# Designed miniproteins, single chains, part 20

Each design is a single chain, and the fold is of that chain. pLDDT is the mean over its residues in the fold that is shown.

## One batch from the design tools (miniprotein)

Design m669
Fold by ESMFold2-Fast:
Structure m669 (fold): chain A 92 residues (1-92)
Amino acid sequence: SLDQLRQQLLDDADRLLALSDKYEAKAKASTDPLEAAYYAGISAVYRKASDAYREAAALDDVAEARARGRQTAVTMTGEILRLIGDYIDAQL
């Protein structure tokens, strides 16, 4: 149902916001500038994904809300993988 999808999207948004806060704290605690930048990047990706899931939860069309949620997950995963690759390259 639309109500079930909305609740799932909001729960995902809350989880991602908590992950954003966790990685922001890790960035601030890091003494390595490359590690700090990596954690800050991960935090920003999770915050953006949290916002996108909240936007998807406000949609009235189930198919559109589902498509937006799916696209957010794909975009988030790609950005995280890019940040991992950038961090590995910076260590070499």
Scores: mean pLDDT 90

Design m670
Fold by ESMFold2-Fast:
Structure m670 (fold): chain A 67 residues (1-67)
Amino acid sequence: HMKPLSEVSVEDMVEAARKAGLPDEVIEAIKKAKNGLDALSIIRELVTPEQFERVEKALVELQKKKE
């Protein structure tokens, strides 16, 4: 039922990053991504493992709400 992280859109990654409380600089970097995979790579490089876990959890909640 859930999309793999690699299939998530840039818009979904931006929303998940906002929900996870990431800094505006990281959100702006994600907006410049070419696709969801590129956005995921940017997040991985710029955030701590704890912040990345919060992004993953926010993505799960977004996909669950879409149902």
Scores: mean pLDDT 75

Design m671
Fold by ESMFold2-Fast:
Structure m671 (fold): chain A 70 residues (1-70)
Amino acid sequence: SMEEKELLERADELSREADELLAKATTQEERHQVIEVESLVSLARMAIYYGDLELAKKALEKAEELIKKL
């Protein structure tokens, strides 16, 4: 569906941002925060696969909030 496509695109964008931030991370604290983002993106992708679009949205929103603090 269109909603699934938009959520997958958001997940892909967050994955790319997380990879870039991980490459630039200089502290263990920064690395841990990036790993949390990656975990939430993985949860979102799993939720999309099972058709739980509400869980996917919540996971991506939480990942977006964490990445803003990095």
Scores: mean pLDDT 87

Design m672
Fold by ESMFold2-Fast:
Structure m672 (fold): chain A 79 residues (1-79)
Amino acid sequence: MRAEAQRHLVEAMDALAKGEPLEIAKQHVLKAGELLGAPQELLDAIREAKTPYELAMMMQALQQGLSLEQLRELERSLA
């Protein structure tokens, strides 16, 4: 993973841990996804995330290099 993308994911995790507005963490995750060349569908899903839990799953997917399809399977498994 590119160091700059990893830094944005750390910033997003820190924002979520501190209870900052979801939009702050979401901006960091979007920047990380862009830097990693994530597909447009995953970037759209990040923008549409409504909970810290959904955003955290997307951060995990980016760190592991999971596809959007694999991320959606993870969402279904965790309910």
Scores: mean pLDDT 74

Design m673
Fold by ESMFold2-Fast:
Structure m673 (fold): chain A 99 residues (1-99)
Amino acid sequence: RDEELLERSIEIVEKAAKEAQKDPSKRGEILSKALDEIVDLINEEAEKVPESDIDRQARLAIATIGVVTLKPAVEKGEYTDEEILERVRRILENALREV
């Protein structure tokens, strides 16, 4: 479940990075849109979780906040493709792992 969410999220960033290489002028927009797709995936997973599972709901909310907080820096071109991949991976792994 969490491995699939992580794998799909990384694939979204990798595809966006390749698309951005074809049109560098739109890189920030393309990568920001990829982060929005990841937020949509997290929200779809959250809808499957019972409201009684407070821990799982909180972890998915933390993942969403982490991804959303990357958007301004990504839109400004402050991160390389590799840095975006690493940050997305770390956000999802840290949010979804047991403490």
Scores: mean pLDDT 82

Design m674
Fold by ESMFold2-Fast:
Structure m674 (fold): chain A 72 residues (1-72)
Amino acid sequence: QSLTNYMEAMREINRKVREYQDQLTPDEQQQVTQSSRSVAQQLSDKGESGQQVIRRGIEELDREVQRILNRR
């Protein structure tokens, strides 16, 4: 269950990163993906619901993307 929730969150995170691909460098894409993956993994390991894992992973992604874009 935990692994399934993590994999579903990673699919949504990767999809969202692709939406920002034209605005982010490859290094920035890797950075935001890694940050979101870390959050999704931690929440999945704690037994959070799949919907919550996806939501929090995407929130972390959006936060990192906004941080990067605001620095430009």
Scores: mean pLDDT 79

Design m675
Fold by ESMFold2-Fast:
Structure m675 (fold): chain A 70 residues (1-70)
Amino acid sequence: SKRSEAARYAFDAALKTGGENAWSVAMGAAAIGADKGPEETARAFYSAAQVMGGPEAGKAALEGARKGVE
């Protein structure tokens, strides 16, 4: 589904940015967003990336999610 695709791409982007902590954060955001749809998925990933590592991590996660939904 589009939710799963967006979750997977944002998850991959987060892993490239921060490793094991990024994986855990991406998992949590993906679970929340996938339940509520694509827009909520994007917001959840952005929020999680901000907590994980700040603006650099957020940017990477968003670019990954964008690839998944486009």
Scores: mean pLDDT 56

Design m676
Fold by ESMFold2-Fast:
Structure m676 (fold): chain A 94 residues (1-94)
Amino acid sequence: MSLEELLEAMRASTNPNEFLLLAIEALALASKLDPEALRRVLEEVGRLIVEKAADFSPQQIALLLEALEALARRHPEVRPLTERTIAELRRIAA
């Protein structure tokens, strides 16, 4: 599946488990992009994750936080965008 197809599937998903798997795959694919494309994709993926996060279990939120923190360690150039999404997820989980 292309990144555009993943983003479209994430927008259309009504199943939290399906959305979680799509989000993790999108973050993994984003990590292989150039810095400009990574920034744009991460902003969109982060927004979608936050919008859907109210439907997630604490365990599902923990998996997303792990994936986002792994991305931030690999790509410090996008850390501010990743940290924003992490902060929003932690607020929802609290």
Scores: mean pLDDT 78

Design m677
Fold by ESMFold2-Fast:
Structure m677 (fold): chain A 72 residues (1-72)
Amino acid sequence: SMEEEAERRMLQLLLQALAGRISTAEFVAGLRELARHLPEERARALLEAMAQYFRSEGLDDLAAALERLIAE
């Protein structure tokens, strides 16, 4: 489904961001685009889980960027 494809691509963006292969800005832009293909509650839950993970790993810039995206 489009939703399953969007979630898979969001995971790929997460892995690329963690590997330093894309910028924080590119990561956020990609997530914003892909989140449009998910139910609002599901998109928010995934973004919140990613933000919490980044905070736990000390990746504060990525976490803050996702927290701003969630607040939009």
Scores: mean pLDDT 88

Design m678
Fold by ESMFold2-Fast:
Structure m678 (fold): chain A 110 residues (1-110)
Amino acid sequence: SPEQQAQQELEAFEGYVTGRAEEIKKALEQGKVEEAIRLLDGFRVGLLRLLDQLEVPEEEKEEIEQFLREKAEEIKKAAEQGKVEEAIRLVEELREWLIQRYRDFLESKL
């Protein structure tokens, strides 16, 4: 059913976003700043690909891309300045926003 498909798509999206966020947070906690930035850049590329695969409309994708760009820059700056706790909070804010935005999108088409 459309509702079952939406739930499966949401679970796949949440799993991907949470998994990548946990890898980034772990690298930050270990003081591996260059690794955290590399993982963040890979997450951005992978997420945009996932949005294409999930057939997210261009308008929604552009809003997500804008937020990703802004939050990624904030995370990179915090990490490079050694503000580990701030960088981790920003990664968590990014995770929560992405999941909520995608959930709202799915609910809007049901």
Scores: mean pLDDT 88

Design m679
Fold by ESMFold2-Fast:
Structure m679 (fold): chain A 66 residues (1-66)
Amino acid sequence: SEAEQLEAAERLRADPRIKPELSEEQRRVVRGIGRTLRAIGDAVDEWLAAKKAGKPIKIVGPPIEE
């Protein structure tokens, strides 16, 4: 069941042999990476939507060459 799967996942997260203890600084870095990846995903989605619409949009830099 879903409850059994959740309990198993919680046991794995609590097991120090599988998941080493993260410092407060390490947890902050992991959260920062997650935010950056989400921002990149959002930018890619916007760029793909613009490309599909035929707009000359770039994710990085100004359109100075064309």
Scores: mean pLDDT 60

Design m680
Fold by ESMFold2-Fast:
Structure m680 (fold): chain A 62 residues (1-62)
Amino acid sequence: SARQKRAQELSEKNNQVTLDLEDSYRKMLEDASKKSSKDISDEIKESGFKRLDEVVEEAKKK
């Protein structure tokens, strides 16, 4: 019946959302733990070292 078909479509949609969440969560973890950690560390190092290098160069010129 049409009711059974709509109930099945809703059930499949809910299952797909759950699967998408699980897949998304796993991919986000892999990306974030490897990419973000390295990216954040690199950004901090580059910003910190550039600022320090500028201050050191100014101090040497004085």
Scores: mean pLDDT 62

Design m681
Fold by ESMFold2-Fast:
Structure m681 (fold): chain A 63 residues (1-63)
Amino acid sequence: GAAAMLEAVNLAGELLAAGASKEEVVRTLAERFGVEVDVERLAALPTPDLVGELALLASRQAA
């Protein structure tokens, strides 16, 4: 749902502000929201696209 999407965006922003790598952000959000992802593929995306794709996946997995 929208709440999970917002949580994912906020968490990604906090991790990036703390100096986390793209790979660390992808892995942390995947674990938090219980989604399986290709970490290397997502980490290769521009940051907005990476965050957007993870937020969308989190929204779909929120039950």
Scores: mean pLDDT 80

Design m682
Fold by ESMFold2-Fast:
Structure m682 (fold): chain A 69 residues (1-69)
Amino acid sequence: RGLGDYSPELQKRFDEIVERIKRADEELYKAIRDGDRETLLRSLAEIARGVGEIIKLTLEEKERRKKEE
């Protein structure tokens, strides 16, 4: 898989972000069941933030590799 091309440090950071997204997803499902709009919005924001961090790290890694060539 393409993740294997990334540094071990970057892979660890992805794993940490994925774990945070997983926790936010669990809170999201509870909020949907309980009708808690505030927790729903907060959980969605955390998921969006995590996805944004993955995108940013991937783009930064791509840019670093271009400069090191």
Scores: mean pLDDT 78

Design m683
Fold by ESMFold2-Fast:
Structure m683 (fold): chain A 79 residues (1-79)
Amino acid sequence: ASVEDIVAAGLALYEAMLNNDEEAAKEAERRLLTLALQASPEDLARARDVLLGSLPAEHAELREKVANAFDVAEALRAS
């Protein structure tokens, strides 16, 4: 998966949570995890940096949930 695809999935997760769209959030999280597991560790790290650097600071709790999804993907890859 490309860095752009992973960033798009992470952004979709953030936006779905911001809008309280639980079904869209679940689908975006599933897509993010699927793409992250297919990506190289370098592309996953780059996508994380790009996305988290672009997200607004006003919703720190939502940003943390997006960061946690990347942490889960990294942990699954290490297993």
Scores: mean pLDDT 80

Design m684
Fold by ESMFold2-Fast:
Structure m684 (fold): chain A 86 residues (1-86)
Amino acid sequence: GLSLVGVQFPLESPFDPERVRELLERYIRRLREAEENVRTLGLDRDAVLRQLREEMLEEIQKESGLSREEAEELLRGFEAVARLLP
C-alpha cells in the first residue's frame, strides 16, 4: 500500500525540516486550487500545472537557497507526496 511514511527527498544538503513542511503544505494547497480551476473553468491542465511548477521552483530557490536542480528534486518529492493524499 501507499503511505506518506518514508518519503525520500534526493537532496544531499537538506535544509530546515519545518521549512520543507511549509513548502509542501503550500504546494498541496496550490495544487488543489489549480486542479479545481481546471475542472470548473475547463483550463489546460498541463499548462496550469507547468505554471504552478515554475512558481514553486522560484519560491523554493528563494526561501531555501537551493539550486534549480535541487529545487526540482524537492518538487518531485512534493508531487509524489501529493499523489498519496486522498
Scores: mean pLDDT 75

Design m685
Fold by ESMFold2-Fast:
Structure m685 (fold): chain A 94 residues (1-94)
Amino acid sequence: SEKVREKFLEYLKNLKPPINPNLTLDDPEVVRLLASFALFLIDHLGLTREEALAIVRDYLEKLAKQKYPNLTEEERQALVDRTLAEIEARVAAA
């Protein structure tokens, strides 16, 4: 049912991938881990690419707020967009 899918997607948005909290957002290991997480969501949980990348974006935005509280919202969004673009490229190459 659509309502069950919506609640499941909301649950997934609150899941935290096992990322080392000492890594910067632009670290290649963060890109690799989040690309692998997106591929897991697509290949094993049947999510669309758009749904999986939306979950990854939400996670990156939460991480950026926690890790860079002294940056402006625009500066945090620029970091998120840059990291997400690298994740999207890796997902597309898989």
Scores: mean pLDDT 77

Design m686
Fold by ESMFold2-Fast:
Structure m686 (fold): chain A 76 residues (1-76)
Amino acid sequence: MAEEVVNIARKALEEGDSAFEKAVEEIMRLAEKHGIPLTREQAELLLGLAVATIRTRSKEEAIKDVEDALRYLAER
């Protein structure tokens, strides 16, 4: 799941602003499929986290950050 979220974020970065709304919806659907229901706000924060980490560090760090965030949300 975390790798799929990072891949969605990377694709949104390539396609530009119009792709970000679609990326949020894709993340919400993916999370629901995995039994972790996300609000739009949570999906937006997760996308932003992945985007920021890809741009400033690496894909591996983005996967770790997203995995940690998803674990926190799943325990709620």
Scores: mean pLDDT 79

Design m687
Fold by ESMFold2-Fast:
Structure m687 (fold): chain A 66 residues (1-66)
Amino acid sequence: DLDDAVEWARRHLDPRQAQAVELAAQGTQAARQGDYDKAVQLYQQALSLYPNPEFQEQLDEAQAKR
């Protein structure tokens, strides 16, 4: 769950990685609401802080649905 992922990240990751997870979670929520432009921006911000293959896959999917 998004809230569980964010809470886990805040407890176990460094602040930059935790912020990246929070941004990716916000991007996923935006995509679920159909706001793919916002999702793309949030995933790009997450990748700039922590390059994670899952964030890249989510970004690519959101871009394809714009």
Scores: mean pLDDT 79

Design m688
Fold by ESMFold2-Fast:
Structure m688 (fold): chain A 115 residues (1-115)
Amino acid sequence: SALAEEVRALEAELRELEARYAAGEVSPEETLARLRALVDRLVELAKKSRDPAVLRGVLGLLQRIAARLLELAAPQEEMDYLIAALEEVRRKAEELGDEETAAAADALIAQLRAA
């Protein structure tokens, strides 16, 4: 589907950002800004989707972004923004009856709030 292709494109973009950051080609501040832009695009895909596979893909990328934010010791505002994005994915999963994705999103939200 077009949305599944967009998820794959965002995964490639995240991988490129991770590689460039590891190589010292982007600052921590630029990395945080680009991660936030990826979060926004992932939330829009989740809102448009009726496909549990797309929601699972979005959740997986948000989980990877969470790991990057923790490594960067990101400000609490960035963690709160990511948690709000995860809550939108959880709501969409509940709307679609995707209990597994909803439970996985809730677990990640709880983990990030406890960190």
Scores: mean pLDDT 89

Design m689
Fold by ESMFold2-Fast:
Structure m689 (fold): chain A 62 residues (1-62)
Amino acid sequence: SSAVAMLNKLLSENNDVLDPAARERIQALIEDLKLNPDASVEKEVAAVLSAIGEIEDARLSK
């Protein structure tokens, strides 16, 4: 899945700004998509946007 690849890249590239709980939430999104390869485009987009939101929150929450 392109969404799984994107989530793995976001997690890897932003590992330094994400706390362990945020990393676990993003990892859970990756695992959910891996277990549900027939997931809708809407679900895949929602997962990616959720991960981006976690990263943005981590960067702005100073």
Scores: mean pLDDT 80

Design m690
Fold by ESMFold2-Fast:
Structure m690 (fold): chain A 63 residues (1-63)
Amino acid sequence: KDVEKAGENALKAAEEAKSAGEAAASAYGARQVLEMDPKNEIAKKALETGEKAAAEHGGKAKG
């Protein structure tokens, strides 16, 4: 139950991320959930979304 909620929270944070730091934090949270449940699809989607958002926002901060 907590793992499911953590995955959902990570996905929401990734989708709502407005900065590279917020996106990276959501991706980190998703990775922690995946360490507990590697097949958690919500956490995998959160990781993908967070990493993609971090890359998009990180384009301004590369340097």
Scores: mean pLDDT 75

Design m691
Fold by ESMFold2-Fast:
Structure m691 (fold): chain A 75 residues (1-75)
Amino acid sequence: VEELFKKVEEAIEEMRKALENGDIQAAVDALRKAVEYLKELEKIRDKLTPEQQSRVDRLKAEIEELARKLAEKLN
C-alpha cells in the first residue's frame, strides 16, 4: 500500500515539475501514471485505514487541480 502512495506522490511531483517547465508531454505522461496508481488505491479503498483513505482523497484533489492546469495550457 505505502508503495502505491509513493508512486502517486512521485507522479504528482513529476507533473508539477513538467508544468512548471512547460513540458506538456511530460505533464501528460505523469498525469497518466498518477491516475493509474490512484485507481489501484481506489480499488483497495475498503482495506485502507481512515487516515489512508483521507490521503487518497487529498492525492485525488491534487491530481484534479493539476489536470485542470494542464487542460488550460492545451487550449
Scores: mean pLDDT 82

Design m692
Fold by ESMFold2-Fast:
Structure m692 (fold): chain A 55 residues (1-55)
Amino acid sequence: VELKVGDVFEVDGIEIEVVKIEGDKVTVKVLGSDIELTIPLEKFKEHLSKNGKKL
């Protein structure tokens, strides 16, 4: 799965937006909140492949 800044996904009933991609890390914002998470890109892609849906 290719990721772009501005992509919105649903994971486990939570809607998230990709706000930044830097090297091997991605920062996502939880929609409806002020929570931002930075996670390894490989782990994020794995979660999307198993439980994620692009909106």
Scores: mean pLDDT 77

Design m693
Fold by ESMFold2-Fast:
Structure m693 (fold): chain A 57 residues (1-57)
Amino acid sequence: MEEVERLRQTAEDLEAGAKEAENIAKKDPSKKETYQKNVDALRAGAERARAEAEALE
């Protein structure tokens, strides 16, 4: 149960990070490429964490 909660919290943190990176990319076009890669990585990590949490249920 604690591991499932940790994975769900990790997924939420990663999603929040992705949203923050998108907002920064919107404000700073010169860093857009870097932030887009970060957003993709963070979202992929969040989906993986959610899937792993679901598999443990």
Scores: mean pLDDT 79

Design m694
Fold by ESMFold2-Fast:
Structure m694 (fold): chain A 61 residues (1-61)
Amino acid sequence: SEEEKLKAIRDAIAEYIRKHGKLPTKEEIVQALVDKYGFSEEEAREAVEKYVDPETGGIIP
């Protein structure tokens, strides 16, 4: 579902920030969704393009 995709994106971003102290790039979010959440690369890229701000890497409200 869209809520599950958004939750996965939020969790991936939060984990990245916890480990690195900075926002992940879009590509780093895509890779986390594929590796940890079982998304296809295409599905992960579509979700990131839809929900993640291209300038900041933060979630679009």
Scores: mean pLDDT 74

Design m695
Fold by ESMFold2-Fast:
Structure m695 (fold): chain A 80 residues (1-80)
Amino acid sequence: SEMEAILEIVERDLELIREIAEDPNASEQELLNAQMLIIASESDLDIVIRRGSEEQKERARELREELREILKKLKEKMKE
């Protein structure tokens, strides 16, 4: 399934993004790369929200909320 493949990719990227966000030794470049991955992932999830099944749309909305919370954390760290 195209929608399932997108969700699986975003879930994998979310794990990487989370690892970077939780790493106290993450460089500015790594934090910027994580932010860019969040933007790309939100774009991919928008496709699922428009075209997926109701179950896939719900899962995509949950992933989007998780990404948005991590993005807030990353932006706050970059203001330091």
Scores: mean pLDDT 86

Design m696
Fold by ESMFold2-Fast:
Structure m696 (fold): chain A 72 residues (1-72)
Amino acid sequence: SAALEAEYKETVARMDALVQRAEDLLAAAKEMGAQGSEEQGKKAIQTAQRFLDAAREGAKKAIESAKERLEK
């Protein structure tokens, strides 16, 4: 179905954007740590890393679910 193909492509694009935002947050947190706010920087890096890990897992599951619907 063309509608399911469009849904799959949209899901991939949205998940790619989510992961990129998580990577950007991690980069910003590392920059904060480099600027000498050690306590805040470490906590920000840990929070951003957990978000990135969750975003990657969520993206993988969402894409796989959309692919399974497409193959039906």
Scores: mean pLDDT 81

Design m697
Fold by ESMFold2-Fast:
Structure m697 (fold): chain A 70 residues (1-70)
Amino acid sequence: SVREEALRLIEALEKAGVPKSIVDEWRKAIEEAKTELELELVLGSLETGVRTLSLYDPEVRKQLEELEKR
């Protein structure tokens, strides 16, 4: 499900060194989403956050590049 994909992405980001406080906020947003549309918006926000973090943290950047490669 979309929720499972989001949670797996969050776990990967936590492994990359993203602070737990940020990870927990994304988990909370996913749990609070009541519709599929809201869940998609949360995923979009999460992806934007990941890209932003990758600009400042080389470990996050490497993890993101790894996920984007086929």
Scores: mean pLDDT 76

Design m698
Fold by ESMFold2-Fast:
Structure m698 (fold): chain A 74 residues (1-74)
Amino acid sequence: SLDELAELAGVSRETIEKAVKENNGDIVKALISLAVEALQAGDKERVHRYAEAAQKAGASPLTVEALKRAADEL
C-alpha cells in the first residue's frame, strides 16, 4: 500500500501521492524520481530508503543497486 511505502521511505503518504501524480500514476517511477531528488540533495540515507521502497513496489534490482551505489559515492 502507499502507506507502507511511505513508512518504508520515511516520508508522508502525501509526498508519495504527489510524486505518483507527477509520474502519471507510475509508483515505481515516482519512487525513483524521489530517490534521484534525494541524490541531488546529498541525502544518502534518504536515497537508500527510497531505493528500498522502489524495490518493494517492483523496481528492477539493477536500478535499486545503481541508486544505492550512487548514494554511497556521495
Scores: mean pLDDT 87

Design m699
Fold by ESMFold2-Fast:
Structure m699 (fold): chain A 87 residues (1-87)
Amino acid sequence: SLLDKTREQLEKILEDYPEMLELVLEKLDEIEAAIRAGDLARAREILAQTVEEVRRLGKEKGAEEKAELAVLILRTYVQEAIREYLA
């Protein structure tokens, strides 16, 4: 599934950053639940907050490049999941 593929990509990219990985996987599940419920505004809100938190952690850990890759993966997931939901 799109969710499983996204989870695997995040696990690979954030392998060395367990705190950031745990955060993004938890938020990914919350976003997926919001989309399944039809609350697209909530899904976008969670994504926006997660992007801010991930970028902050990336700066704190000296992992800005990995943080930006995680952000890209999450944004791509949300865009594709919402597109599939609306189709």
Scores: mean pLDDT 89

Design m700
Fold by ESMFold2-Fast:
Structure m700 (fold): chain A 70 residues (1-70)
Amino acid sequence: MKEEEEKKKEELEISQVSAKAARETLAGLPEEVAPSLEERQRVRDRRSAAMTEAATKARKEKEKEIEEKK
């Protein structure tokens, strides 16, 4: 029972760190003014990719930290 609760806690922490990293990355990106619809789509794709990369990196680092503590 305790091991399952610890795993859920770890998953929650990983999820929170990933979400925080994604939000901070988005907030840190400069506002790009795109005049065309195509350019606006490219800006969105770029920002989405940056958020996903930051979230994935934060997730991996947190998982590694948890494993090292065990």
Scores: mean pLDDT 75

Design m701
Fold by ESMFold2-Fast:
Structure m701 (fold): chain A 76 residues (1-76)
Amino acid sequence: LPPEVEELLQRSEEGLELALRGIREGDEELIRRGRELAFGPLELLLKVAPPELIPEIEARRREFEERLERERREVE
């Protein structure tokens, strides 16, 4: 992967961790910031990635939404 793509993927994973932490702590600002960091880089990747990678990036976005929803259910 090009370094730019690797960096965006790493940032998206860091954003997911922040959002998950925000859900556990009940910190709406941290959830918002984490979601922005998780999904922002993925949206950029969808614009610049080769067509062959688009399905994998979209699958990662779905995985992130699923993990966030699962965490919300855990904290209820």
Scores: mean pLDDT 80

Design m702
Fold by ESMFold2-Fast:
Structure m702 (fold): chain A 102 residues (1-102)
Amino acid sequence: DEKKKQAVDDGVTDGESSAKFIKELGKKYGEEILKEAEKLEEETKRAKDLKTAVEALRKGGEYASKAAKLLAEIDPESYTKVSAIGVHGAGLTAGAIILERL
């Protein structure tokens, strides 16, 4: 039970960190990226237990993927920033898989 609680807390922390990172890019690159970050932030705030954390991280991965695609269209030369959003999104998707097995 303590290990499951810790895993949920870790997943929520990852979601919050990812939302903050994408939100900072959204402030620079525009409203469409900011909206995806805000959706991720909202879903992360709803995560209160294992089931809601799984859904938040799964949706978070999708929102991060959309933000990466949007940034690639806005700034095609920004490979490092697009890649960084992609890494955050992949981490959230992996987190959802881990939590789903608990």
Scores: mean pLDDT 87

Design m703
Fold by ESMFold2-Fast:
Structure m703 (fold): chain A 92 residues (1-92)
Amino acid sequence: SEREALERKLEEARERGDALEAEYYEAQLRLLEALENRDLEAAREAIRRRADLLERIALERGGPLSDEEIRAESERILAESLANLEAVIAEY
């Protein structure tokens, strides 16, 4: 169900021509695949790519957060995801 939801979001992003959103969902799918395969290296790469893309999307779209707050949130998500990766992958 998570894979199907991500594949749908990827298709919707592609249909809209939203390249950054499409790359974000591709990174999420790669992370899911890496977790299912228990591939720590692939999972780390996917997490880093996801964090970079999330930051770029937030900076381009604007909103209530400042550029500095967006970067701080991206860094927090990246650090937290990497710190918890070994525990998360053990569940797969």
Scores: mean pLDDT 79

Design m704
Fold by ESMFold2-Fast:
Structure m704 (fold): chain A 85 residues (1-85)
Amino acid sequence: DEAVLQEADAVFQRISELADEKGITDIDELVELVAEVLGVPVAYVRELVRKHGLPLAVLRAVAARLGREDLAERWIAAAEAELRA
């Protein structure tokens, strides 16, 4: 549980550092960078970003990689409920 959140935070930090280093300001380029960092297809990240936004897309992809998609589903549902309030 904490391990998934720590890994997601580390991935976000890495993405932020690489985006700054490469001068990425466009969301499409950022999606490609996220896919590269996570080692997943660009289309997969793009679909998750379309459905949930970038932060939840990264969280879901990290949780899936760690075999904890059940946690990602709970956290996405909670975050979406909070955003609607």
Scores: mean pLDDT 75

Design m705
Fold by ESMFold2-Fast:
Structure m705 (fold): chain A 68 residues (1-68)
Amino acid sequence: PDAAESAARAREYIARAEAAARAGDTQKTLEYLDKAEGYIVAAASAGDDATAAELGRRAREVAQRAGL
């Protein structure tokens, strides 16, 4: 996949992780953050380091708010 496709998938999983965290579902939050991380790495590998860094920061914020 190209960087844009990987970034779009990462955004999707970050949004799912945010929803799971709000619901108090720690297991699903961790699962979705793991999937987001894979796509963030893929976006960086495809040459979009700036978007990957932004998405990584957002994923970390979700984890911190969830107490992870």
Scores: mean pLDDT 86

